Designed miniproteins, single chains. Designs and how they scored, part 36

Each design is a single chain, and the fold is of that chain. pLDDT is the mean over its residues in the fold that is shown.

## One batch from the design tools (miniprotein)

Design m1231
Fold by ESMFold2-Fast:
Structure m1231 (fold): chain A 97 residues (1-97)
Amino acid sequence: MLERIAKAEGIPVSHVREIAKFSREINKKLDEIEKLAKEDIEEALKKLDELEEEIKKKKEELLEKYKDNENTRKVIERIYELYLRTIKAFKEELLKK
């Protein structure tokens, strides 16, 4: 439950809900790019670049929105850094063919 995550991280449920919403959108786009990579590696790489920029922009927007909540900022940085690392690994895999 989002309430349990909020308590464990020491942040409001509303903050967890907003972070989780964008994480779901990222996961959906990653699934779509994985399917695209089977047909067109070049287009998949382009979509990964676009998603990376979208994640960086959203991360900065959320960090500014929650600048007064250190715990929320730490959760945002941790989660979105993991996604950026995932995208980097996926790009490296695709560049190997």
Scores: mean pLDDT 83

Design m1232
Fold by ESMFold2-Fast:
Structure m1232 (fold): chain A 79 residues (1-79)
Amino acid sequence: MEELKERFIKEAQELLKELLGIEVNAKTLDELSKYLESHGLDEEAEIVRLAKRHLEKNPSEEIVKAFVGALRLELERRK
């Protein structure tokens, strides 16, 4: 579980850097979602919150990939 959450945080941070040029050092999904919300990225923050709920209920690599994909699509819409 913790490994999957860490992987999602890492991939989400790389997406923020790649697509928006934003460097974030978040340690938890809650910290990441709070950062996004404080910067007006409300939809992205909700994706992170949904990822947390799904990873806590049914942890899988497929869930990580699905929510990373959802985050990429939302971030690309802003670019």
Scores: mean pLDDT 83

Design m1233
Fold by ESMFold2-Fast:
Structure m1233 (fold): chain A 92 residues (1-92)
Amino acid sequence: SSEKKRVLLKTKYMFKVISSLSTAYVAKKQFPNDSQVQNLYNQLQQLAAKTKEVIKELDKNKASTQEFKSKMTPLMNQMDDLESQIVNIMNS
């Protein structure tokens, strides 16, 4: 059903937000004096908050699978970029 597909998409995107925040939090703790890491963590927190609000709006409006993907794709790409930058610093 369309409802089951929406719940699965919402869950998938929420797990990505939680996972990315967890990675950023570990980096923040590991590099407390690195201003670049602190700035990336702050950016990811702001993006995560925005992403959660977008998910909430899409869910409330019973958005289609296509609308969910269309709205979430740019946010997921931004989150992947920030997480990649954080992981690269952690591995340096």
Scores: mean pLDDT 87

Design m1234
Fold by ESMFold2-Fast:
Structure m1234 (fold): chain A 90 residues (1-90)
Amino acid sequence: LTPEQELEVEVAIVEIAIAVTLLSKEFPDPEYLLNIARRAVEVARRTTDPELKALIVEGLRDLLEHAKKLGAPESVIQELERLRDEAEAA
């Protein structure tokens, strides 16, 4: 990985961790969560390292599980599931 690619992966993982932490308190703006997930998918698509892809996918799974536990709207859950699947396919 280039230093730029390493930074992109680290930022994606940190953003997911922040989103998961916020979900433990209350449901934040759905677009905030979806934008973090969308950025993580794009980073996964550019990453050739399977271990780093796996970390992003695991982070998205955690985000999805926490959103479900908090009772996020079905439309948000469906979009997070789609984004998780895209990251897994990348």
Scores: mean pLDDT 77

Design m1235
Fold by ESMFold2-Fast:
Structure m1235 (fold): chain A 93 residues (1-93)
Amino acid sequence: KLSDRAKLALKVEDANRKIGLEGHKLTTEETRKMALEMRGIAEEELKKNPSRGMREMVEILEKAIDEIEANPENAVIQLGKAVEEVERILREM
């Protein structure tokens, strides 16, 4: 069974691929769903293995979700920024 950290890494990779290849086709709802799934995984990992990096990733994803709700037209851009930051933190851990 994959760890929550590994699941998060796979979701980040999938999101990067979808944004890079088909970002113009992603709906706000699909984008929000991806952010919520990644936040959920990060929150579960934070509960089991508290770390500054995991807490930062939860905060980044929460901020992205809030921004998607505030400005749905920017949803893909906001998810892209969040995914880039989460990927950086995962590589440094």
Scores: mean pLDDT 83

Design m1236
Fold by ESMFold2-Fast:
Structure m1236 (fold): chain A 82 residues (1-82)
Amino acid sequence: MQEIEFSWVPTTEETKKALEEAIKKLKEAGRDQSEIDALEAWKKKLESATDAQRTLAYRQAKALILYLEGRPEEEIEKLEKE
């Protein structure tokens, strides 16, 4: 795994994909537009971002995806049930 080295930095492409997935999950969950706008602003900044900023964006996106994976999917399942 790549997470244990302090010098490890995600690529721009990896960070962009994580942000895009987080944005998709926010939209599916019906979250505020301000949250979506914040992540889209991070995507725009990626090409000029420092390694530290890119790492922060990647971690934030991954944490948000994990947070939303249970809530929107489980909540929809509870309401609609098959």
Scores: mean pLDDT 69

Design m1237
Fold by ESMFold2-Fast:
Structure m1237 (fold): chain A 120 residues (1-120)
Amino acid sequence: SMAEIEERLREIEREALEEGNRAMAEKAAEKGLPEEIVKALREKKYDEAAELMKKAGVSEAEKKEIVRAGLLAAARAALRRAREEGLPEDVILAFEAAVEFAETGDAAAAEARYQAALAA
């Protein structure tokens, strides 16, 4: 039972990471960042994307907006899958809290709740 929940959470984490990655790349493109940065984010080359952002003079505020877009998309994808799979209520509530915090701009609280849900 517990092992099955952990396995489902790993599947959800993988799929949520893909959705978060897409959202980050899309937000970077919407903000007019160079295609090389968008491509690096799309290809999950996060270290390369960070270096390219530094060279392009991308502000900390812009980086936070991109990361928040990814976190929101990942949390929403995870919440949808957790509900579809009938995961425990505490896991669903943690993903719901992650979505709410991401939507209200508290990225740190959103990430903490998202990670807590994945650790259940």
Scores: mean pLDDT 85

Design m1238
Fold by ESMFold2-Fast:
Structure m1238 (fold): chain A 63 residues (1-63)
Amino acid sequence: TDSRRDSLIKKGMDLTMKGYELRDKGEEYKKKGDIKKAKELYKKSDELFKESTKHGDEFVSLM
């Protein structure tokens, strides 16, 4: 097992999963009419997705 590459992939996937979870919660708040809370959750989700892509780029640089 390539522990370094596996770790980077796993971290990227974990961040992506957390991003989707926050987006889903944001959708729930939006449906409840809490637009401010929804925007906060979408912003956090976007930040996690950006961090996930950074780890993907780091993995590619190891090729």
Scores: mean pLDDT 75

Design m1239
Fold by ESMFold2-Fast:
Structure m1239 (fold): chain A 85 residues (1-85)
Amino acid sequence: MKVTLSDEEIEAEVEAVKELIEESKDDPRRQVAAMLRAVGLAIDLLLAGREDDAVKALTELARHAEEQGREDIAAQLRRVAEKIA
């Protein structure tokens, strides 16, 4: 598979997932969407050979989830980042 992501595309996807995490407080489907997109972004970055960027993105999303009071999402994202690192 050819996976090429610009830094701008990565930043846009991180911001989109942050919005889903915020919306997840009122809609459990948004939590599922946020987790799927976060893991998908990490997989795409790993396939592109950008392991450090994958860990960074997951860690940033976990921090945002924690700041939003979504400790469950934060813990799941940190576990994925730890398995990659």
Scores: mean pLDDT 82

Design m1240
Fold by ESMFold2-Fast:
Structure m1240 (fold): chain A 81 residues (1-81)
Amino acid sequence: STAEQLKKMEEEFEKILKEVFKLSDEEIEKLKEAMKNGPEAVEKFAKELGLPKEFQLALLIMVRGPSAVAEAEKEYEELKK
């Protein structure tokens, strides 16, 4: 079902956000709200958090699916320095 698919996606996103980006639960919830409003809202919120463009791109890629999330994680690790 759509609800089950959405839940799985959200769980994967939270996992990446906590493990790779180390965001707080509050920040993750706000980001999830932004995702409901589309890519522009996600970009706006990420900029307000002061995230670099690399992180903003990774977050945008996450809304496109699990495969894109894995790729974004690799990109982030390379840029982390």
Scores: mean pLDDT 66

Design m1241
Fold by ESMFold2-Fast:
Structure m1241 (fold): chain A 81 residues (1-81)
Amino acid sequence: HMSREDLEEEVELALLTMQLALIKKYAPTFSPEEREEAAKQLRELADRAREIAGRSTNPNVRKLAEEIAKDAEKLAEELEK
């Protein structure tokens, strides 16, 4: 059982997970300007993940969203140094 809303939330989280993984993979190759832009994108990604966590009634979606947000913020802090 999965509602259309639950499915849309899981698809969105999968896309955010892929975006985070790609930024993390290519981060060592970034210029200072690319690092600054990536950090901004990661903070926006964390905000979107937290929004999903706040509106979802599915505990698995909420947990995954919170983990994505935390990982994105951690990577953003690393890139801002």
Scores: mean pLDDT 83

Design m1242
Fold by ESMFold2-Fast:
Structure m1242 (fold): chain A 81 residues (1-81)
Amino acid sequence: SIDDQMQKKIDDFAAQNNASATQIQQLYQLRGDIIATYDDPQTAMDTFNQMLDDIASGRTTITQQQADLGVRQLDRAVRRV
């Protein structure tokens, strides 16, 4: 399932980057937000993979990705009215 694939990505990220318990919790929240935002499982997975890569490379932070996703959620909601 997509949840299992995302869980493995979080586990791999945590191991490779010595993620703190706080960072792991933030990644679980980000996973939930992505699943809630994207109806297509492949788009959700591709987006999550890109976000993890950007965080690991230092291009962005978990907090910034959460903020960006919040904007996408609001934009999506407005388009459906």
Scores: mean pLDDT 77

Design m1243
Fold by ESMFold2-Fast:
Structure m1243 (fold): chain A 98 residues (1-98)
Amino acid sequence: MKKLKFGGTYLDTEEIKEAVRKLLTEKYGVPEEVVDYFIENSDYIFVIIDEDNKAVALIGITNDNKITYYDPKTKKLTEMSQEEFDKLLEEARKLSDD
């Protein structure tokens, strides 16, 4: 099994938004259109990356608790439930702590 890394940040400054855009497009291989959508429509971004620095999941959260999920393998953008997100966070925390 490949090891997973994850990170998240609030999109509360222009500086952070630009840093996130560069990291997701240039380093993690997320399409620019997808990254722009998440920056425009999210207040918090969470990303899961594999050992090859490829994004395997991109998640955006709004101040209204709307959760959007992007899968780079299927190229699907979909809405995620709070319960599904909580499970994903628990799994990611386990991989980060161990």
Scores: mean pLDDT 76

Design m1244
Fold by ESMFold2-Fast:
Structure m1244 (fold): chain A 60 residues (1-60)
Amino acid sequence: MLSEDEKRDLAFGQAAIARLKANPRTTEETIKSMVDAFKKLFDEKVYAQFEKLLAETLAA
């Protein structure tokens, strides 16, 4: 289970994904840059959950 702080970080990641999805000019390179940045900033558990959400969002 994620802590409250980890859930807040994940929510921030979700908001970033939503912004990218709302922008029709979002490229694969833009997505990769965001993923690389969050991989460095987030705890491993938060990053793993973020990665799943990103994959699900891009598949939808």
Scores: mean pLDDT 74

Design m1245
Fold by ESMFold2-Fast:
Structure m1245 (fold): chain A 71 residues (1-71)
Amino acid sequence: TLEEELEELELKRLLYKIVYGSSLFIAERMLANPNANQDLLAANLKDAEETKKIYKELEKKIEEKKKELSE
């Protein structure tokens, strides 16, 4: 049902939001450390951007499903 789809999307959004926040936190700490591994920093920044894209797509899908549910 639309309600079940919405619940699944909300759960996925929460998961990716947590992952995104964690990746950003790690990257920010690495940026503050002059001895940080630059390849690892680049990888963490790339992972954060990919996770952000997924998170934003999930938010968009949730809004679309909410509109369907309210109509």
Scores: mean pLDDT 80

Design m1246
Fold by ESMFold2-Fast:
Structure m1246 (fold): chain A 75 residues (1-75)
Amino acid sequence: MSEKALKLVAAEMRIIAAREEVRFGGDKEQAIKDLKDAIKELENIAKEMRDTDPELAQQAEKWAKRAKEVLKEIE
């Protein structure tokens, strides 16, 4: 697995963890921060990989969109 693919998986896991944290009454402010950080990381992966690995870039864009939807539900 490439370094960028590992970062993508880590960002995906962070999004899931943030949503679950809010669901179970955890730190909402930390969850919002984690989601925003994950969105920035995924958008960077999408930009960097667009020409080199379009499939990875599309996956990153998909997860960034999902994270933005979760963020809207929480905010």
Scores: mean pLDDT 82

Design m1247
Fold by ESMFold2-Fast:
Structure m1247 (fold): chain A 79 residues (1-79)
Amino acid sequence: SVLEAERIVQAVYDKVAPLIDDIHQNIGVPYTQQVADELAAQGVTPTDEIVSQRGRELGLQKDPKRLETIKKMKEAAGL
């Protein structure tokens, strides 16, 4: 039934969403020092918040395979 199919999709989503979040949070880590140095050169104070946000953005740009993995996981979960 449609209701049973929706329940299966929701269960897959509930298991996959935390893995997507973990990948997103960790993707920027290798770039934090580079981002901090770039912000300092621009006269901007490199706060942990700004560095983490920009590091994640740079990580996604530099690792398109992770972005593809996230997209495939979202598609598999019906997102």
Scores: mean pLDDT 70

Design m1248
Fold by ESMFold2-Fast:
Structure m1248 (fold): chain A 73 residues (1-73)
Amino acid sequence: SEQARKEEGGRRTAEEIREFLKANPDLSEELKKEFERLAEELLKPNLTDAELQELGARLEKLAREAAKELAAR
């Protein structure tokens, strides 16, 4: 179903976030915490399209912050 596809997508994204965190242990604790919170939100049941859009925007913002942090000296 459509809902099952949305839930599978959220689960896969949460797994990818956790894999990214394992690959990048040098990220700040604050940024790691934000990514973990996002992964937990993505695993919630019955997420609406609006909630998924908001979580997607947050993931994009955190990914940009992580890229800047990994590039910094």
Scores: mean pLDDT 82

Design m1249
Fold by ESMFold2-Fast:
Structure m1249 (fold): chain A 86 residues (1-86)
Amino acid sequence: SSLEERLRELSRRLSDPDPEVRLKALDELQKLLEEAPELVVRLAEEGIIAATSDPDPKVVEKAKGLIKLMETVAPEETKRLLKKIE
């Protein structure tokens, strides 16, 4: 679906060399979390996990905030994601 394609693209953008691109991707993922919380967690989990270890502290703060919101709206999918963080 177009939503799934958008989520896969946003997950890829979390690996972009530009921290502004990564921040904008996290903002868009947060907006999509209101529409399709389980799909956001499932399809963007690798990028979100990577963002929690990002060299830019603003990216780390935003990623951690997104995970906290995900725990509220998709608790079971988010538990799976959190188990992958060392």
Scores: mean pLDDT 81

Design m1250
Fold by ESMFold2-Fast:
Structure m1250 (fold): chain A 79 residues (1-79)
Amino acid sequence: SKLDQAKKKAEWSAYTAAVQAAMDGRVDQMLDDALQAAEKTVNDEAKKYNFSDKQKQQLLDYGRDAARRAVDAVRRQMA
């Protein structure tokens, strides 16, 4: 579904942002960067597919959770 595709895209954006922040030595910015990337992807996909407010909120909640999981995964790789 378009919603599932948007979720995967938000997860990938969050993970990529967290990895980039870590590689740049901006460890303190990993969560902020991941959250910003996920939220931007959610907003872009919501506009592209005309998601309802409820679907957009579900996608936003999912994206924020994905950002937190991405940061945790990157932290584990750094340990």
Scores: mean pLDDT 87

Design m1251
Fold by ESMFold2-Fast:
Structure m1251 (fold): chain A 74 residues (1-74)
Amino acid sequence: LEELLRRAAREHSPDPAAQRTGFLTGLGLYDLGASVELSQRLAGEVAWIVANHDPEEAARLTTRVVKRVLDESS
């Protein structure tokens, strides 16, 4: 997961919207049938992280947030 997010961060521009979309798509949230609500919660959190951190730190923090939110959805 962390390696996947690190690659997504490197492949996308520093544009927070592009990185946010890349992270959510890369995580397979839409493909795994994650609810719209769950995806929106993660999108907001990820958007803030990628806007305020460098790609490496954004990937690390996003990994923690995703694991927490997925645990809550289980």
Scores: mean pLDDT 59

Design m1252
Fold by ESMFold2-Fast:
Structure m1252 (fold): chain A 87 residues (1-87)
Amino acid sequence: MAEAILEEMRAFAKEHEEEAIKELKRLHKEGVEADRQAAARMLGLAEVLGMHDFARLVAEMFGFSEAERERALAEARRRLEELLAKA
């Protein structure tokens, strides 16, 4: 069932959120430039998967407004729903 897959994905994401935050901070400190659109997709997906601290850090690093965060979350939800509907 699609719901079971989503719950498993959220559990996995939550388990690895702290490691993802550390890696993001390291890459930012090293000056690795990231595409803002890719960052928005990552932020939206992180929010959908329950990685709220990671998503907040991405938003702060790239200067996303609340409206941009809402748009990224809506886009990520739509894409994930489309993928799960085909499964």
Scores: mean pLDDT 76

Design m1253
Fold by ESMFold2-Fast:
Structure m1253 (fold): chain A 72 residues (1-72)
Amino acid sequence: MEKLVTIKESKAPGITEPITLSESVYLELLLYYEERKRNGNTKTIKGPDGKEFHTTEELIAYLEELLAKKNA
C-alpha cells in the first residue's frame, strides 16, 4: 500500500492548500528540488527534463504521469 504525504506551502512554493500525494511522487519532487538547488536555477519551476511549470501542482501532476509510465 503506497504511503501518502501531505505537503503545505512551507515545503513547496505555489501551494496555497495542503496537497496529499503518494510517497513516490514526493520523492521525485525532493529530487527535483535538489537538482534545482545544485544547478542554481531558481527563476522558474522546472521539471527533471527542463520543462517549465507555472505552479507546483502542475509539476506534481507531471511527476505522477512520469512515474505511471515508468511502472508500465
Scores: mean pLDDT 58

Design m1254
Fold by ESMFold2-Fast:
Structure m1254 (fold): chain A 97 residues (1-97)
Amino acid sequence: SIEELVEEFKEAIEKGDFEKAIELLKELVESGAPLEVIAEVAQLLLDYIKTLPDEEKVPLIQKLLEALKPVQLDKALFEVLAEAGVLLLEIAVKRVT
């Protein structure tokens, strides 16, 4: 089940279906997937989001953060959340400066 969700997640990312990728991440969280797996797929999604235009990044980063909200923080997940937060701040600064 968890392995199948990870495979579907990777396929969604490859197809650029970020909405489906976020839904699959939510399913991984709800199914009690190991924190290492959640951190790995969250990082993969964030890395793809980083390649998008700034106007597309913000709503996807917000959805990523919401999907991770019920997960207890480990080091790897904390690093993903910190990177997402920095990206949002960088986009905000570009709009003001």
Scores: mean pLDDT 79

Design m1255
Fold by ESMFold2-Fast:
Structure m1255 (fold): chain A 114 residues (1-114)
Amino acid sequence: NEKLKKALELVQLAIEYVEKAIEALKAGDYETALEYAQFALAYAESALRLAEEVNSKAIPELKEAVRHISEAVRLLVENIRNGYDPELAERALEHLERAKRHLERAAKILEEEL
């Protein structure tokens, strides 16, 4: 199924950009972390749309991943606007780490459906 294969490729890209966002955030590069988190969100949302078109079992995990990445993006935007609050950065990091776990579970489900 070509849509399942494309959804898996998009989930793998979302994982890559979540990992890049986590590394940038740990380095204190909040602007770079936001950029990578936004790419991760776009890939995760695209994967979710394809998963929904084929009624994949990965949908719940992808919805949770999108939710956590969206919250991380919101927190990073707030952090940058409010003069780099480390507490907001730490909360964004936790959401990105949770999103990564959901994306990894989604990838496993999609691989089993191929």
Scores: mean pLDDT 92

Design m1256
Fold by ESMFold2-Fast:
Structure m1256 (fold): chain A 67 residues (1-67)
Amino acid sequence: MTEEEIKKHFLENGDLPEDLVGRYKVGVSPVRVNPKIVDLRGKTKEEVEAIIANDTNPYVIYVEDKA
């Protein structure tokens, strides 16, 4: 499933596809705003940590493959 298909599913259903897990950014309370969706699938641990550390967006869902 592509990032665009994930975003479309979220816009239509208000949640992620069943095969995916969403990790919410800690310390933020989303109010009346759709979160930014960032696809972390297929990335290394180091790439994931770099993306999260450099992300300044207050409302983010990080998408990972279901374990």
Scores: mean pLDDT 66

Design m1257
Fold by ESMFold2-Fast:
Structure m1257 (fold): chain A 78 residues (1-78)
Amino acid sequence: SQAELEAELAAFKAEAERIEDLELLERAKAHVQALIDAMQQRIAAGHVLSPEQQLGLALLQEALAFLEEKIAALRAEE
């Protein structure tokens, strides 16, 4: 459900806030980006995403933005 996916995103953000390992965060970012890229490739191939898949893509994009912000903040502390 939407509520379950939003709860999973919130849990992901809470866990990511605890992580100060740049290598681990960069790997997490690469994984999320690969999932987004795979969905975008399906759209480019003419596939129509279901409402649940569209929500999933939006939440993945939000997770990516959160990881990018966290990585930038940690790099600025150096």
Scores: mean pLDDT 83

Design m1258
Fold by ESMFold2-Fast:
Structure m1258 (fold): chain A 65 residues (1-65)
Amino acid sequence: SSMVETKRGIVKSLGETSGTVEVGLEKDVKFSAALANGAKVGDIVEVTYRIENGEPVALKVEKLS
């Protein structure tokens, strides 16, 4: 069974090295800034993530235009 999920969310923060996406979970999904692919704070994105050590971590972030 896959431990990977995909959700739509809103980019809540984007710094030099990392950002976060709000997807309606207890914690925001953290992503590397390299995965931002042109997304900005306030953008609606599709995020693919897994839980690592109790934290949701993004594997992919796609801007939905």
Scores: mean pLDDT 82

Design m1259
Fold by ESMFold2-Fast:
Parts: sequence; structure tokens; C-alpha cells
Structure m1259 (fold): chain A 85 residues (1-85)
Amino acid sequence: MAEELGRRVQEARELLADPEKFESAIEKAKKQYGIELTREEVERMVRDAEEGYRLLKEGKATPEQLRRLLEVGSKLDILIKAAKE
């Protein structure tokens, strides 16, 4: 789980660095999964996931932080899958 989340964060950062791929992924996520995300929301989600991943690796994450991290990770996974389609 932790390693998979780290990979998703890295892939999301690479997607954010490519405006054309990012725009396409956002459109596909909206059309295929009904998820509307802005660039600012994705950037915030990536930062939250990075912080949560660090806390998880240090054994300091609370159960609520873990649940939030799973939710964010799921949305990032959908966006990354949309980018690959």
C-alpha cells in the first residue's frame, strides 16, 4: 500500500508537469468516472498524500489520517488511469 501510494504521487506529479496530458486526464476522469477536479485540487491532494505517506512511514499517522490518505490515493489512481487511457 505505502509503496503503491508513493508511486501514484510520483505519477501525479509527472502528470501535473505535462499540461496537455493533465488536461486530457481531467476530461477523461470527468466523463468516465464523474469526478471533477481542478489543477489546484490535484496539487493539494498530492501535497496531502506526500505528507500522509511520510507520517505513515514514520508510524505517526492517526486512523483518520490513514482513511483520508486512502481516499486521496483512490482519486489519484483514477486520474492516473484516465491519463493512460
Scores: mean pLDDT 78

Design m1260
Fold by ESMFold2-Fast:
Structure m1260 (fold): chain A 101 residues (1-101)
Amino acid sequence: VKELQERNLALIDKIPGLPESLKKKLEELIKSITDPAVLELLGRVLEEIAALPESEREEAFKLLEEAVEELETSKDPMAVLLQLETEIGVLQLRAAVRRVT
């Protein structure tokens, strides 16, 4: 658990353009999560967001902020993160289409 928390904390430090307010909320959230599966899925989503082009990344930050707020009160953190992953996947598809056109 501690290793996964440290990995996710290092990941948010490397996301280009991440707002400081959202970064602070993410740091607090990561430190509060003890479920390894939740931490692993969160890390994957954060990696996907970091890989997005600048235009999609700004929209991804809004989705991430909404998901972080839901995670603070949610009975099912996995469902919240799976929904976020799906939304980020749509942004990845939009970015891919724009790159080839």
Scores: mean pLDDT 79

Design m1261
Fold by ESMFold2-Fast:
Structure m1261 (fold): chain A 89 residues (1-89)
Amino acid sequence: SETTVIRVKMELQPSSIAFAVVRVPAGYEVTVEFKPKSKDLTNFKSFVIRESPESRDIGMIAQFKSSEQHDEAVARGEKPEVTVVVTSP
């Protein structure tokens, strides 16, 4: 099996949330690594948004520890990054 590493930038959302979606082929294994370009994030979660015979959309969400840290990221144009590891069957 082949492993691909994808670095995904999370979009800053209202209510101090960061969010991203990645599409992967059906049957591929997906591991989301919330590793550490931002220490300002907490409550990391990944979930399947949509599943079809051909693909899955994987949602990734995290919360800023404070509204001030979110406001600073917005002001700097800074997007948190998450690593997605995708492995073929």
Scores: mean pLDDT 82

Design m1262
Fold by ESMFold2-Fast:
Structure m1262 (fold): chain A 75 residues (1-75)
Amino acid sequence: HVKEVKEYSDLAVQYAELAKQAYLQGNREEFRLYLSRAIGHILAGMGLVFESGSEEGKKALDEAVAHIKQLLKEL
C-alpha cells in the first residue's frame, strides 16, 4: 500500500500545481477540474492509509496535503 499511497500523493501534488497554473492564466474551469482531481487522489490515499495503518504512507500523504494547502494559500 505504501507505493500506491505515494503514487496518489504525487498525482495529487501534480494536479494541484496544474490547478495553480490554470488559475494564474485565468482559466477557472480548468482550475476547478484539476483541483477536484487533486482532492480525489488525496481521498484515495487516505482510504489506503486508514486500511493499512502505514506510517510511511501517512507521512507521504501529509506532505502532499501540506504542499496543496501552501499552493492554495498563494492564490
Scores: mean pLDDT 85

Design m1263
Fold by ESMFold2-Fast:
Structure m1263 (fold): chain A 63 residues (1-63)
Amino acid sequence: SPIDERAAALIQQIREGKVTPEEAQGQMSAIVTAGRAAGVPDAELQRIAAEIQKVMEEVLKKQ
């Protein structure tokens, strides 16, 4: 789906270091918003957001 493709592209950009944490967070929010508007179930949107957040935490969100 277009939402899954956008999520996969963002995850790839995060893994490759091509986006800042702020850009990644903004794009994740935009994907969730677009998916909700397109009628994607909340459970699927939560799964997608959790996957993106996990990748961000491992790569960009360092403590």
Scores: mean pLDDT 81

Design m1264
Fold by ESMFold2-Fast:
Structure m1264 (fold): chain A 97 residues (1-97)
Amino acid sequence: MYEELLKKAEELAKSEDPEKRKEAVLLLQKIITLSIENDEELPLEIELKIVEILSEILKKETDPEVIKLAKDALENIILYSDNEEVIKAAKEALQEA
């Protein structure tokens, strides 16, 4: 399930349509919130891929609403992740934005 949502988010994030890029961020946030609600630890590779997609969105994004949503998602990862590598990657993504 998470891999399918992640793939869809990655495809939407590459769209020229800001609404589709917004959907990408919301799908990534959904993965994060579902893992928190279910007390499931996301696999490290999935968490790192979420940070990677959000970072790529932030580097290219000009829509203030999409930027805000992506930053909020990265801040949630920093707050709730138990992985130092993931937290570090998310912090670096926020600083480069």
Scores: mean pLDDT 81

